# Designs tried in a protein design run: designed miniproteins, single chains. Part 59

Each design is a single chain, and the fold is of that chain. pLDDT is the mean over its residues in the fold that is shown.

## One batch from the design tools (miniprotein)

Design m2048
Fold by ESMFold2-Fast:
Structure m2048 (fold): chain A 69 residues (1-69)
Amino acid sequence: SRVDIYVNGKLAATVPATPEAAREAAEQYVKEGDKVTIRVPRDEDGRRAAQAAATVATEKGAEVTVRGY
């Protein structure tokens, strides 16, 4: 399973669907004011990864959208 993180309409990262990998990618690629789309599998792994990445992106001041594959 994978998570795709888009920042301002561009694919910034593709990482394993784990909370740790998704969090690290959001920490690395997201900045204040960015528009972030997180695309995840429609399962529990995807949900956990999306929650981790969305939390970090929101704390950084980004506008976050989560979408399933």
Scores: mean pLDDT 85

Design m2049
Fold by ESMFold2-Fast:
Structure m2049 (fold): chain A 65 residues (1-65)
Amino acid sequence: SEEAALAEAEARGQSYQPYVKEVNEKIEKWEKENPDASAEERFEKENEISQEAAKKVREELEKKK
């Protein structure tokens, strides 16, 4: 269920909270710099920032192992 998926994401988010905050700050900064951006451009940028953060998390976990 969606509730179960959110609970799992939240459990994972506890490990990734610093990156979640960084992602939110980057999105907010980009929106502030691009107030005239289209919905499509905002969606694409959000995906880009999220994927970049996920990549950094994965690379950091690999380095710590």
Scores: mean pLDDT 67

Design m2050
Fold by ESMFold2-Fast:
Structure m2050 (fold): chain A 81 residues (1-81)
Amino acid sequence: SVLSFEQVLENAIALGQFIRDNRLSAAQAETLVREFMQGLASLKDHYSKEQIQEVIDALKSLAPEELHPIIDRLAAELLAS
């Protein structure tokens, strides 16, 4: 079964908090962000573009600022598909 929008949103929040709280290296944090974005891409047909954007914005709001460029790049690729 597909995860609910609320569950995906909570997962984005939890990931951003986890990266921040555990002081992950840039390489480790980027790997987790890429894995999350791949998962979101596989589910994109089950959500509106607005819902996908809300999930991305939630992750970005909690993730360290140095990860914002990679999040923005992956988001642009996902939303262009």
Scores: mean pLDDT 82

Design m2051
Fold by ESMFold2-Fast:
Structure m2051 (fold): chain A 72 residues (1-72)
Amino acid sequence: SSAEKALAAAKEALESKDGAAAGAAAYGMRQVSLIEKSELAREGAELALKAAEKAGDKGAIHTARQALEVAK
């Protein structure tokens, strides 16, 4: 599913400490949440936020926060 792919991307971003990867994963989770509203999308958005904060990328943090808002 799209949620599973986005979750995998978020996990990879957390390991890499790459802000751009974290932002891309967060954007993907936001798009999935608009369609599926799955618990997996919420978990992925939370991981994307952790990845963005760990990378210290303000843009990625902003995108991840938007993903969490949609993923409720």
Scores: mean pLDDT 74

Design m2052
Fold by ESMFold2-Fast:
Structure m2052 (fold): chain A 65 residues (1-65)
Amino acid sequence: AEAEIAAARAAGWEPTTLTDAVSGVPLEGFSWYDEAEGATLTRLSPEGVERALALHDEIEAARAA
């Protein structure tokens, strides 16, 4: 996690917060300008993906109760 954040910063990537579409909770991610795409891209960090999955599981459990 720390090493990935450091590598992202060194490559011109910025830590950012992305809102999960299902839960509405802010999740960790990265933002960078991609020359090949000609656009600013964003992606969830591994921690952000784990958090999203946990939140989706919590929502499913609450609906089942």
Scores: mean pLDDT 70

Design m2053
Fold by ESMFold2-Fast:
Structure m2053 (fold): chain A 68 residues (1-68)
Amino acid sequence: MPSPREKLVAFQNELLSMENEPVSKLREKGEELLEELRKEGLPQSVLDSARRLRDTLLQEQEARQKAE
């Protein structure tokens, strides 16, 4: 089984791979992946870290697309 840290790294890499996608797709994928982590029963601290990471990446993507 992948460790919680490996799952968090995979989550981050998947969201980073979508940097050229619309914010709506990044948001949808972020929610999908976060729900998968939740269903796998990861510790709350890891889920909180994943949520913060998702929110940071969404904010950065929104800022970039709004500037265009």
Scores: mean pLDDT 78

Design m2054
Fold by ESMFold2-Fast:
Structure m2054 (fold): chain A 120 residues (1-120)
Amino acid sequence: SMLEEIEELTKKILELAKQAKEAIEKGDWESARKLIDEIKELIDEMATLISDNPPKTVEEAERVLELYQKIREELKELRELAEEKGDKELAEYLDFLIDRVDTLIDWIKRRKEELEREEE
């Protein structure tokens, strides 16, 4: 199902975020950038999957929002760590990814509102 695929993609993103955090803490800039590039590709894959298979119920939309919020929180932590370690370019790249996730969150919120109106 769409939810099972989104949950699997989210688990992969969270694992890559942990690895990126370790790379940033060690000053391994090249590995951190590569891991964050992989996170971007998975976020884009999630966006495509949801666009092709939009949530059909309020509960599905709420689950997708929860997963995007978890991804957003991890990206925010990575951005704060990159800023702390002085990697401004990586921090700016993470800000770009956070903005992308915020756009996706807004799309799902609108979809949830549409579904709530259809249930009335």
Scores: mean pLDDT 88

Design m2055
Fold by ESMFold2-Fast:
Structure m2055 (fold): chain A 92 residues (1-92)
Amino acid sequence: SLEDILRSDASLEEIAEALAKELGVPKEVILRLLSREPLPKEITLARAIVFKPKKRIPDAERLARIALEKGRRDLAGLLARAGGLDVEAVLA
């Protein structure tokens, strides 16, 4: 599961692939949001897909907290947004 992958000290690539499957988006979109600055058009498209995904991540708050415990704050923010949670509250 995504939780098992987050707890297993998996690589960012493995986490991105698992998250992409949960959200129903390409892995490259997740990697761009987490690892590099994309072009403005790509940023807008990626944000629209993640903020309004066709499939909502179950237990997004728990998964975001696991990411925070692993020091992956950007990933935690992405998980909170995908879950429809208050990002600022989750990251505090």
Scores: mean pLDDT 67

Design m2056
Fold by ESMFold2-Fast:
Structure m2056 (fold): chain A 63 residues (1-63)
Amino acid sequence: SPPTQTASFEVSLTADGRLELTLTEGTMDPRSLDAESRALQRAREAYERGRLRPGDRFVGEST
């Protein structure tokens, strides 16, 4: 079986006051897109709940 892929995004505050997500773990390989999509979905849910803060990290894994 292919190995489980992991992706992580970190939340930063930009100089102009925007929240920014940076890929800190994982690859820019299309094979990691599923893990990245899951990490981004977790970040979106935190944002919708008003819980997205600078320094937060969101992780996703491929099935």
Scores: mean pLDDT 76

Design m2057
Fold by ESMFold2-Fast:
Parts: sequence; C-alpha cells; structure tokens
Structure m2057 (fold): chain A 83 residues (1-83)
Amino acid sequence: GNSSLRQQAQQLIQQISQATSFEELYELSKQILSIFRQMGVSTMEIDITEGLILIAIGVGKITKDLEWAKKQIVKILKQLLEE
C-alpha cells in the first residue's frame, strides 16, 4: 500500500544524506522515483522531477559540491511526499 511505499521512499531519502558519490546519489534518486511511480505519481511529475534531479547532479559535478546536490535532491523529493 501507499503507507509501505512511503516508508521505503523516506528510508531511501535518509540514505541520500549518507551518499559519498554522485553515482550513489543518482542511483538512490532513481530508486525513489521508481517508488513514486508505484505510488501513482503522474509520468509528467516524475519526468519534471527527474529533470530537476539531473540539473542538481550536473551543477554539483561541475562545482564539485556533493553536499549541495544532496540538499537540493532531498528538498525536491520531500516536496513530492507532501502530496
């Protein structure tokens, strides 16, 4: 049910804060987006969210700021959980 999927998403969002690489950050983000698809989040909202995540990762890689990228992605993903 949505409650179980929501708990899984919250656990993975917690793991983002512990990510030590951009690769790990992106893999965790993809897993969370897969859970949102299972929860019935629209394809349009998922695609927009994925675009924002990719921008945050790209900027983080260019600036070599993994902590900033993590904070942006956590903020984006938590916004979807509030709905």
Scores: mean pLDDT 86

Design m2058
Fold by ESMFold2-Fast:
Order: sequence, then structure tokens, then C-alpha cells
Structure m2058 (fold): chain A 95 residues (1-95)
Amino acid sequence: SLPKEERVKAARDAIAGAEGLLKQIQDYIEKLKNGEATDEDIVRASNLSVAAMLLAVAAIEYAKDDPEVLKQAREVLENIRKASKEFDEAAEKYK
């Protein structure tokens, strides 16, 4: 197993990556609402949602021995779940 400091760093890197993907998903939701999204944009946003979820889950696993970072990882996962749901609802309404 990795040393705690390396696990905490990996968790923080994964959180930052997941937050970056979350922002991209939110940008695609706005494109959908504006009627500017292409079919390729919808596929890309779906793939980003999966990637963001995987990063958030990895962050939780790496952060399990650090309560503060674990809390941040769980908050990012919840935000990704909410954005994924909003994306699905927007894709159904604005296609």
C-alpha cells in the first residue's frame, strides 16, 4: 500500500481532476439549454460524467484514512451525481 502522504496527494489530484470534468459537464448542460449542443457534445458529456465518477470514487478510496479529504471527495461525487442527473434531464428536454 502507498504511504499516507502519497495516498492523500493522489486523492487531492483525483478531486481536482473530477472538479475539472464537472465544470466541463456543466458547460455542456448550458450548451444543451441554449440549443447549441451537437450529438457529439452529448456523447462527450456522457463520457465525461463516467470519467468524473471514476475519479471521485478513486479519490474516496485514496482519502479513506484522511477525514477532511474524504469529506471533500464525497462532496465532489455528490456534485457529479447532481450534474449527471441535470445533464440527462436537459438532454431529454432540449434534443
Scores: mean pLDDT 88

Design m2059
Fold by ESMFold2-Fast:
Structure m2059 (fold): chain A 78 residues (1-78)
Amino acid sequence: MKLKEHVLGTLTVTVQAERPATLTAYAAALSPDGNVSSSVDRQEVAPGETGTVTATATIQSPDEKEYGKAALVATVRP
């Protein structure tokens, strides 16, 4: 049986910083068979600068359709 990648979601966040900040995007995906994949993107943003982070949640599933779950989170920390 042929496995295909299936994108569950993509999160892109752009922030203009008034003060120094760390921008983080995190994605996690749970496949029907219990396998977990994750991605994280971090950027330190200086005052007056614009930062962009992107995280994508994907699963691998057979050609027979199965369900997966995803969580997508972005945070900004001074």
Scores: mean pLDDT 73

Design m2060
Fold by ESMFold2-Fast:
Structure m2060 (fold): chain A 81 residues (1-81)
Amino acid sequence: MSEEELRKRVENGIAALSDPSSTVRAVAARGLADLLRHHPEAAPYLEAAREPLERLTSDPSPVVRREARRALEELDRALAP
């Protein structure tokens, strides 16, 4: 995957974290977690997702809360020394 493609996927994923649909927010958080597992080099671009993901850990949807927590755990793991 190119750097431009990685950046666009990150930007689109972060935007989707604010979607009015809980299904879209859950899919976005899961997509970012999956991206980090397969492309840990994307972690620096995903620092902008940290605040939106932290807000989603308090989301009304339990699925969204679970996926957001998982994405944060993957982000912290990818950024670990």
Scores: mean pLDDT 82

Design m2061
Fold by ESMFold2-Fast:
Structure m2061 (fold): chain A 68 residues (1-68)
Amino acid sequence: MADTLESRGDPQSAQLVRQGIDAMYNGNYDTATQYFTQALDRATRNGSLTDRQRRNLQAAIRSSQAAS
């Protein structure tokens, strides 16, 4: 997902996704939710997301919220 965002010229959304994943691995689920939410908003505005990628990112947000 992050690599695809970079290839579409959206390195900031890609970085937010990577920060969200890192936060998940560190058990910082609230921080992960914030990063994934920011990535979703930014990538949606930039048109760099496919419907599948949007669904995957929404699923990541729900998972991090449920773990918090």
Scores: mean pLDDT 76

Design m2062
Fold by ESMFold2-Fast:
Structure m2062 (fold): chain A 68 residues (1-68)
Amino acid sequence: SALEYLREALRALEAGDLETARRYVQEALKVAPPSAVPHLQTALEFLERGDAELARAAVEEAIRVIEE
């Protein structure tokens, strides 16, 4: 599920592993509802820049949107 991929992405971000976080966000994008897609795309942009804190915030927002 998208939520399982995003939880793994958050664990990777907490460990400072941006490459693993990016892979999990990409997997989540394949199964995420349309409402979460913009937040996950934003997370990928921040990961590309190396902005782990902003990427984490975008992933957390995607989780919130999916759980609403």
Scores: mean pLDDT 88

Design m2063
Fold by ESMFold2-Fast:
Structure m2063 (fold): chain A 83 residues (1-83)
Amino acid sequence: KKELLHEAAVYETAANLWKIAADVAEEMGRLDDAIEAYQNALDLYRKALKLYEEAGASPEEIERVKKNIEDVEKRLAELQAKK
């Protein structure tokens, strides 16, 4: 379904932007800002994943989003351990 794929892409794009913001905040030592931005990215990636799965997206597209979720979860765990 084209609408679900488009919505998934919008959520994935928003998640990518939050991840970039989180990476920048982390580089600047702003741990609280980085954690919040990674949490926002994670929520949006999870929404994108559900929509991609429902829309029957390719295995490659689904795996891409899953990898980003795993990366963000790992970064969040590492940063939260530093607080």
Scores: mean pLDDT 86

Design m2064
Fold by ESMFold2-Fast:
Structure m2064 (fold): chain A 90 residues (1-90)
Amino acid sequence: MSEKDKKVQEALIEAHEKLVEASESLSDEEIEEARAAEEQVAKLVEDYINGKISLDELIEEIRALAEKSKNPVTKEILLELAEKLEEIKE
C-alpha cells in the first residue's frame, strides 16, 4: 500500500470517528442516512485502493454523495473528507 493510500484510509477512519461522535445528537433517520453514506464511501475507497478508480474520481464521487445528502451533519463530514483527500492529492 502506498503512503497516499494510507492517508486516504486514515481520512476515512477520521470521518467515521466524527460520524460516531455526531451520532449521539442525531435522530435514528439521520443515523441511517449517515450509515448508508459511510457504506458508499467505504466501497469507493476500496475501489480506489484496488486501482478501479482514480483519486480524482474518488473525490468527485464523495462530493456528489455530499450534494445528495439531506442531513447537514452528514453533508459537512463528507465535504470535509473530500477536502482532506484534495490535500493528499499532489
Scores: mean pLDDT 81

Design m2065
Fold by ESMFold2-Fast:
Structure m2065 (fold): chain A 67 residues (1-67)
Amino acid sequence: SETKKRLEEMRKRVEEANAPSEEEMVELNPEVFEEALRMAEETVRRGEEEGKLEEAARARAELEALR
C-alpha cells in the first residue's frame, strides 16, 4: 500500500511537470473537440432559423477555425 502511494505520487509529479495546458488538453481530447464542433454547427443552424445571420456567420467562422 505504501509502495502504491509512492508510485502514484511519482506519477502525479511527472504529470504535473509535463501537464499539458488547458488549451493542449482540448487539442489532445478528441471528445471535447468533437463536442465543440457539434455546438458550433447547432449555433449556425439555430442562427439561420432565427434570422440571426451575424451570429450564424460568427459560428461558421468558429467552426472553420476548429477544423
Scores: mean pLDDT 64

Design m2066
Fold by ESMFold2-Fast:
Structure m2066 (fold): chain A 92 residues (1-92)
Amino acid sequence: SLEEILQRLRELAERLRKLGDNVGAALIEKVIELLEELSKNPNDEKLRFELEVQIGLLGIRAGVAKLIGDNESAEILREAIDLAEEALKLLE
């Protein structure tokens, strides 16, 4: 369900903060905010576009984390991307 995805995303953001990745955590928190807004307005093309941009930023950050050997942060960021994409499909 969307509520389960949002709760898991909140847990992933908190884990990134504990690892010192405050930027990655903030990106996940923005995804949560946009998903909550989109759930109220499912036909809002601008919100969908903003969500796709945020997912792209998570992807860039996951790639950087992997490149510098931070595999734990990279895995968390990749899980957040998969959850955000699943949420978008549920809101179709």
Scores: mean pLDDT 89

Design m2067
Fold by ESMFold2-Fast:
Structure m2067 (fold): chain A 91 residues (1-91)
Amino acid sequence: MTVTITVDGNTVTITAPADVLDLAVQAAQQAADIVQQQTGQNVTVTVDGTTVTLTSSSRSSAIMAASQARQQLLQLSQQQGIDLTVDVTFL
């Protein structure tokens, strides 16, 4: 399965198949927490259908959130035995 992460300005969009949407939400929340701990900047996580959006106050925090979300997705997929590809695009 493929999850796509797109960074556009201060916004990170994660598009996940329904079967791994719960992992994408968990990864996004963990990424938001890590960014808050490392930078002090809040990242808001919103879920709409199969899309998870992280909104940050800066592009640097958005890039960090995307990188952390990717790492968390890969870790969670390995723990659950799911074969997952994560594609990241920076716009």
Scores: mean pLDDT 86

Design m2068
Fold by ESMFold2-Fast:
Structure m2068 (fold): chain A 61 residues (1-61)
Amino acid sequence: SSMDKLIEAVKKLLESVAASHSDAQVRAFADSLLRHLRREYGLSEEELERIREIADEILAK
């Protein structure tokens, strides 16, 4: 689905950012991205929560 593709794209984007940036920068980027996705793409609370979990998992590495 388009939503699954978006979530996978977000996951890869966050992984790429995490590979070259500090944890603080990754956190700031993830927060901004979540706000952008909520406003522009109208993501559900459940989809936003899934993205938060992905960001947390990436930052835990």
Scores: mean pLDDT 80

Design m2069
Fold by ESMFold2-Fast:
Structure m2069 (fold): chain A 117 residues (1-117)
Amino acid sequence: VTRATPETMLRLAEAAAKRNGVAQPSRLTFVVSKLENGHVRIEEVSGEHAGESVSVTLDVESVLSFEEFEKELEKAGFKLVEEKDGRYVYEREQPLALQSAQQVLELGVSIARIFSE
């Protein structure tokens, strides 16, 4: 069974947005921390579209190691943009072509849940 990946979810979301005639690019951000067991805790997801921003606080522990988590996000086009106070901020450099900040946030939450399997 092929596990869903962030790359696959983003590809599907972009295809859906393109089909629906999306107007403007969007930004997706994850705030994570490294746990003592070497796993990752996803603490926040943020979506931005057309100057509007929405975020949600999460408490999702990834089953992946920090290094595996970074590689999955890198494959999905995310980069580390900030490291501060033991927190790591990952952002997709090429913004997603989605229709609203809420839609970007919902995609981000879905991706975060994949890591918690």
Scores: mean pLDDT 76

Design m2070
Fold by ESMFold2-Fast:
Structure m2070 (fold): chain A 94 residues (1-94)
Amino acid sequence: PAVSEEEARRTARAAVEAAIETARRLAAGDRTKENLLALIAQQIVTGQSEEALFAMAAGDREAIEAAARGVLLLNGFDEERAERLAREIAEELA
């Protein structure tokens, strides 16, 4: 991978936390242009649908894990490492 496992894990966790926060704001009715654009960017970074990002905001651990896995794969990690690290991130955030 182009980055260390620790750096990738930190990046994936930060991306997932940002996605959860944005989706929670939108679900609460804070539909600003900034939050809508952030949601689109987070869909690209995580590889997840809008529905999946709202599931993450509702505390769906599997949705959180899938989003973290998407970020890790984007950072060049293989599927096995991405799945392991994504599970660890989901445990921390659930």
Scores: mean pLDDT 83

Design m2071
Fold by ESMFold2-Fast:
Structure m2071 (fold): chain A 96 residues (1-96)
Amino acid sequence: GMRYMSLEELEKVLEKYLTPEQRKIALEAAKRGRDAAEKLGLSEEQKNVVATVGAQTAILALQRGLTEEERKALMRDLLAHFGLDPDAILAAYDEL
């Protein structure tokens, strides 16, 4: 996976494999995820995990035509899998 990648490295990888529109949406989701994690006082490693999960769920939602509710459910499941509090992160994400 793209776990532990910086936002700059993620952007470079996404530019190579995604359309400009897909890249923009993925990077906006990654940044929003990182900002939500920062608001909650999470570690740099945890911020990178939330950013990566945000980008991955946004890409999958685009590719599979997921609704916003289905995208949030996927993000919740992935955050819980990594041992994070999905309710706190999604609440902070929605406030941004």
Scores: mean pLDDT 79

Design m2072
Fold by ESMFold2-Fast:
Structure m2072 (fold): chain A 68 residues (1-68)
Amino acid sequence: RPSVLEVARRMQRLMEKGLEEGKSVEEIEKELTRYFEEVRPQLSPEEQAYLEEARRGLLDHYRDEVER
């Protein structure tokens, strides 16, 4: 069972790697969504809420960087 910190760090690394590789917003959103769905059943409702908020923040930041 992954910790909240481990999941958050993995999502951040996926975003950073995507930026380095020039991935589109759609590509990184699919990767983050796929990873989150894989770990979701192992998380409590509170952990899911926290990580969904973190995921939205990461995607918002990625969109801002890619749109420019």
Scores: mean pLDDT 78

Design m2073
Fold by ESMFold2-Fast:
Structure m2073 (fold): chain A 108 residues (1-108)
Amino acid sequence: DEIKKRLLEIAERIRELAEKYASPELVERINVIIDVAKKYLEQGNYHEAVRALAYAGLLLAVHALENKLPLEPIIEVLREIAEAAEALGDEETARMVRSLIDALEAKS
């Protein structure tokens, strides 16, 4: 399943970025969200999985912006989330993530 593989790769990227840039408290929160996303993927609930990953990406983006951390790697994973949401027909999640990317690029 190509979409499941893609979402698992996105989850791993978010985890790696959190470990590199986030506080220990935020790492713990993101890991909980990733665990929820993985459970949705096992259930075949890809819409809920991509929304959970979008939320994790948002938390990481806000943290990076507030702490003046590199935004480029986070923008890259957000683009992958937007593309996954678009592939699933989740236009609302895709639009939300694209708006976040635009806001981050304006601050870069």
Scores: mean pLDDT 89

Design m2074
Fold by ESMFold2-Fast:
Structure m2074 (fold): chain A 91 residues (1-91)
Amino acid sequence: GEEAAEKALEGGVLAVKSGSKEAVILGTAGALAAIGALTNVKYGGSEEVAGRDAVSGAEVAKKGGELGGSEKGVKLAEEGKRLGEEAARAG
Protein backbone atom coordinates (compact mmCIF):
# COMPACT_ATOMS: atom_id res chain seq x y z
CA GLY A 1 0.00 0.00 0.00
CA GLU A 2 2.51 2.65 1.12
CA GLU A 3 5.16 1.97 -1.55
CA ALA A 4 2.46 1.90 -4.27
CA ALA A 5 1.12 5.27 -3.11
CA GLU A 6 4.66 6.75 -2.95
CA LYS A 7 5.39 5.63 -6.56
CA ALA A 8 2.05 7.06 -7.75
CA LEU A 9 2.87 10.37 -6.01
CA GLU A 10 6.32 10.53 -7.66
CA GLY A 11 4.74 9.83 -11.06
CA GLY A 12 2.17 12.58 -10.52
CA VAL A 13 4.87 15.09 -9.49
CA LEU A 14 6.92 14.28 -12.63
CA ALA A 15 3.79 14.70 -14.79
CA VAL A 16 3.31 18.19 -13.26
CA LYS A 17 6.98 19.03 -13.96
CA SER A 18 6.53 18.07 -17.65
CA GLY A 19 4.77 21.44 -18.11
CA SER A 20 1.67 20.92 -20.29
CA LYS A 21 -1.61 22.21 -18.82
CA GLU A 22 -3.31 18.80 -19.12
CA ALA A 23 -0.27 17.01 -17.62
CA VAL A 24 -0.28 19.48 -14.69
CA ILE A 25 -4.02 18.91 -14.05
CA LEU A 26 -3.84 15.10 -14.29
CA GLY A 27 -0.50 14.89 -12.46
CA THR A 28 -1.92 16.99 -9.61
CA ALA A 29 -5.07 14.83 -9.43
CA GLY A 30 -2.97 11.63 -9.37
CA ALA A 31 -0.65 13.05 -6.69
CA LEU A 32 -3.62 14.08 -4.49
CA ALA A 33 -5.16 10.59 -4.81
CA ALA A 34 -1.78 9.07 -3.84
CA ILE A 35 -1.57 11.39 -0.79
CA GLY A 36 -5.04 10.13 0.21
CA ALA A 37 -3.83 6.52 -0.07
CA LEU A 38 -0.70 7.33 2.02
CA THR A 39 -2.87 9.04 4.67
CA ASN A 40 -5.13 5.98 4.84
CA VAL A 41 -2.11 3.66 5.39
CA LYS A 42 -0.55 6.03 7.98
CA TYR A 43 -3.74 6.20 10.09
CA GLY A 44 -4.36 2.43 10.13
CA GLY A 45 -6.80 2.23 7.26
CA SER A 46 -7.34 -0.84 5.09
CA GLU A 47 -4.34 -1.90 2.95
CA GLU A 48 -6.88 -3.13 0.34
CA VAL A 49 -8.56 0.31 0.18
CA ALA A 50 -5.16 2.06 0.10
CA GLY A 51 -4.09 -0.27 -2.74
CA ARG A 52 -7.21 0.55 -4.77
CA ASP A 53 -6.75 4.31 -4.20
CA ALA A 54 -3.08 4.05 -5.24
CA VAL A 55 -4.12 2.26 -8.47
CA SER A 56 -6.62 5.04 -9.28
CA GLY A 57 -4.05 7.76 -8.56
CA ALA A 58 -1.38 5.95 -10.59
CA GLU A 59 -3.68 5.63 -13.64
CA VAL A 60 -4.38 9.39 -13.61
CA ALA A 61 -0.67 10.18 -13.05
CA LYS A 62 0.31 7.87 -15.97
CA LYS A 63 -2.08 9.71 -18.31
CA GLY A 64 -0.58 13.03 -17.16
CA GLY A 65 2.95 11.74 -17.77
CA GLU A 66 2.01 10.49 -21.26
CA LEU A 67 0.50 13.88 -22.20
CA GLY A 68 3.53 15.73 -20.80
CA GLY A 69 6.10 13.36 -22.35
CA SER A 70 7.63 12.27 -19.00
CA GLU A 71 8.82 8.69 -19.61
CA LYS A 72 10.12 8.43 -16.01
CA GLY A 73 6.78 9.69 -14.64
CA VAL A 74 4.89 7.09 -16.72
CA LYS A 75 7.18 4.28 -15.47
CA LEU A 76 6.77 5.33 -11.81
CA ALA A 77 2.97 5.52 -12.24
CA GLU A 78 2.93 2.03 -13.86
CA GLU A 79 4.98 0.64 -10.94
CA GLY A 80 2.64 2.34 -8.44
CA LYS A 81 -0.36 0.77 -10.20
CA ARG A 82 1.23 -2.71 -10.15
CA LEU A 83 2.13 -2.46 -6.44
CA GLY A 84 -1.33 -1.07 -5.61
CA GLU A 85 -3.01 -3.97 -7.45
CA GLU A 86 -0.86 -6.42 -5.44
CA ALA A 87 -1.85 -4.71 -2.15
CA ALA A 88 -5.55 -4.75 -3.14
CA ARG A 89 -5.37 -8.50 -3.94
CA ALA A 90 -3.51 -9.31 -0.67
CA GLY A 91 -6.24 -7.65 1.47
Scores: mean pLDDT 72

Design m2075
Fold by ESMFold2-Fast:
Structure m2075 (fold): chain A 87 residues (1-87)
Amino acid sequence: MLSPEEKLREGLRLIDEARRLVDPSLPAMTEEQIEAAVATLSTFSVEEVERLAQWELEEAKKDKVSPEVLEKLEEGLRLIVEARREL
């Protein structure tokens, strides 16, 4: 099973992949950027992370992103929320 920190990194990678599917001109997140995002998300409460995840999914649905993008966002955000609940 993935550790909470590994789930957080994997969730962020999936969100980055979804972002680049929407805009292929965007560079991939570096490992340094992923580690910075992990550190930042670790300062949020579980409730704050859950609210942010819900907001991101609602915005993606309003923007009518492709099913592939939505699936990656849902999986990535699920992993981030699960990781924060386990920390």
Scores: mean pLDDT 82

Design m2076
Fold by ESMFold2-Fast:
Structure m2076 (fold): chain A 66 residues (1-66)
Amino acid sequence: APVARDSRAYTLYQPSETEFGVLVETTTADGKTEYRLVLSPALTDEQRAEAEALGQKRIAELEAKK
């Protein structure tokens, strides 16, 4: 597996403590950026789709800064 050099978490969606969508940005040792969307199992399919859309927007914003 790629060795993680640095990571940051961005909360995208959190209507309650048990319902959340978090984007994790990881920078590998060779400077490659990887993104992982972490979704609470308590989310409905509709809420998951909304969190995924927010994740895609956030990734685009982060990539635009590079």
Scores: mean pLDDT 76

Design m2077
Fold by ESMFold2-Fast:
Structure m2077 (fold): chain A 69 residues (1-69)
Amino acid sequence: SIDEILELLKKAIEYSKKKELEKAKEYMNQAVDLIKTLSEEEKKELLRRALEESVELGAAVHDLLQYVE
C-alpha cells in the first residue's frame, strides 16, 4: 500500500540520518520492491502524498520513481 511505502521510506531516511546505512538500505529496498508493484495512478498518488508530508520525502519518492520502471 502507499501508506506502507511512505513508512518504509521514512524509516530509511531516519536510519540514514543515524548513519545506520545497512538498516537504511534494507528499508529502501523494501520500499523499491513495493513501488515496482504499483500502477501508474498509484505512483502518482504516492508522489502527491509524499510531497504533502515533506520536501525531503517528496524528493526521495521523485528520485525513486525515475529509477523504478
Scores: mean pLDDT 83

Design m2078
Fold by ESMFold2-Fast:
Structure m2078 (fold): chain A 81 residues (1-81)
Amino acid sequence: SEANLVGELVTAIRNKDLKYVEELLRKLGFDEETIEKIIEYVKKGDLAKALDLALEELKRRGASPEAIQALEIARQAELKK
């Protein structure tokens, strides 16, 4: 499910697993330019910005409300700590 892929993406971003982040973003239908920008933020440790870019792209692509909510919760958690 899309929400499951988003959950895996959040975990991969937090773990800075760059190869798995790239694979999951491709499975979610992200273009190469957006994938590269997200990977750059993960490399820099700016996980909040990486999650923000992923969230914007999911909204643009019309992702499910469940997938969007999962990513928004992760983003809020990252902004707090």
Scores: mean pLDDT 84

Design m2079
Fold by ESMFold2-Fast:
Structure m2079 (fold): chain A 71 residues (1-71)
Amino acid sequence: MSGKEAGERAYRAVVEGDAEGVREAVEEALKGSQSAKVNAAAGLHDGLKHGRPDEEARREAEEGLRRLLEA
């Protein structure tokens, strides 16, 4: 997965309230390049800041952001 794709996927999952999609985007980014991890983290952060995710998607995004930034 390219960095651009990782970021867009993470952002979309958060803003759509797709908790499973958030989890999948994080897992794929963790298996990918440093660029994929950085872009996915940015997508999660922007989705949390600009979107209106429900509680489940918000929790998955916050946990995913922590995991990606510590990787």
Scores: mean pLDDT 81

Design m2080
Fold by ESMFold2-Fast:
Structure m2080 (fold): chain A 73 residues (1-73)
Amino acid sequence: PSFPELSPKDAEAAERLVVTALTRPDDLALLRELVREAKAQGVSDRAFEVAAEVLRASGHEDLADAVLRFAGE
């Protein structure tokens, strides 16, 4: 996916989260760690919202909810 509305840093983080969630949908521990790492690096809340929107559009509502839950921690 592409994220033209995000900064390069935020777009890279969103893409990594989407790819990881889709390739390893059962590895929620890894997804949580990637969200924590992104937050520690100053990635914006908008990046997590965009990643969740892409996951929902792909039929993965549970993974979208997981990303937003981890982002809210």
Scores: mean pLDDT 83

Design m2081
Fold by ESMFold2-Fast:
Structure m2081 (fold): chain A 85 residues (1-85)
Amino acid sequence: SLLDEALEILREVAEKDPRLQPLVDLTEQLREALERGDIERAMELYVRMREWYLRNISKLSPELGRKVQEALRLIGEALQRELDK
C-alpha cells in the first residue's frame, strides 16, 4: 500500500537521522487511524507531519528532504483515496 511504502521510507531515513523519528511515529498512528476508519484523526496527524516538515526542512540534507517529501506525497495520496470512497 502507499502507506506501507511511505512508512518504509521514513523508517529507513530515521535509522540514518533520529531527528526523523517523530514522522515515523505519526505515520504509524495515521495508519492505525485509517485501519479503524478514523479519517478525521488521520487528517490531523497528516497536518502535524506537514507542520514538522516545514519547520525542519532547512535542517535536512537535500537527499533526506526529498525522501521525506516523497513519503508525505504517498501519505497524502492514500488519504485522498480514502476521501474518494
Scores: mean pLDDT 87

Design m2082
Fold by ESMFold2-Fast:
Structure m2082 (fold): chain A 101 residues (1-101)
Amino acid sequence: DAEATEVLKAALLGQLYLSGRPLSVIEEVLNAKTLEELVDLYVKVLRELNPETPEEVLERIRRELPGLARETAAALAEDEELRRALEEAMEEVLRKIEELK
């Protein structure tokens, strides 16, 4: 589950940074330690950005997102080039987030 947690954390950090979201939300993602915590944060952010989203859709995301993260982590393990590119991109995003303070 560590690899799946890293993948979802990377995706969320990139999306939040590009969307210009408050540093406090970015810090919550950085401090999350489990896949479950990240899924909860993802649903929370989605609900805040799109209040009109039906609860059925949010429940589906909460149910399916852990599996999708694990599948993505497994796919990245088979593609060293793609994994390396993701690691480099994440390092750059983290560096830029540190500059935001």
Scores: mean pLDDT 75

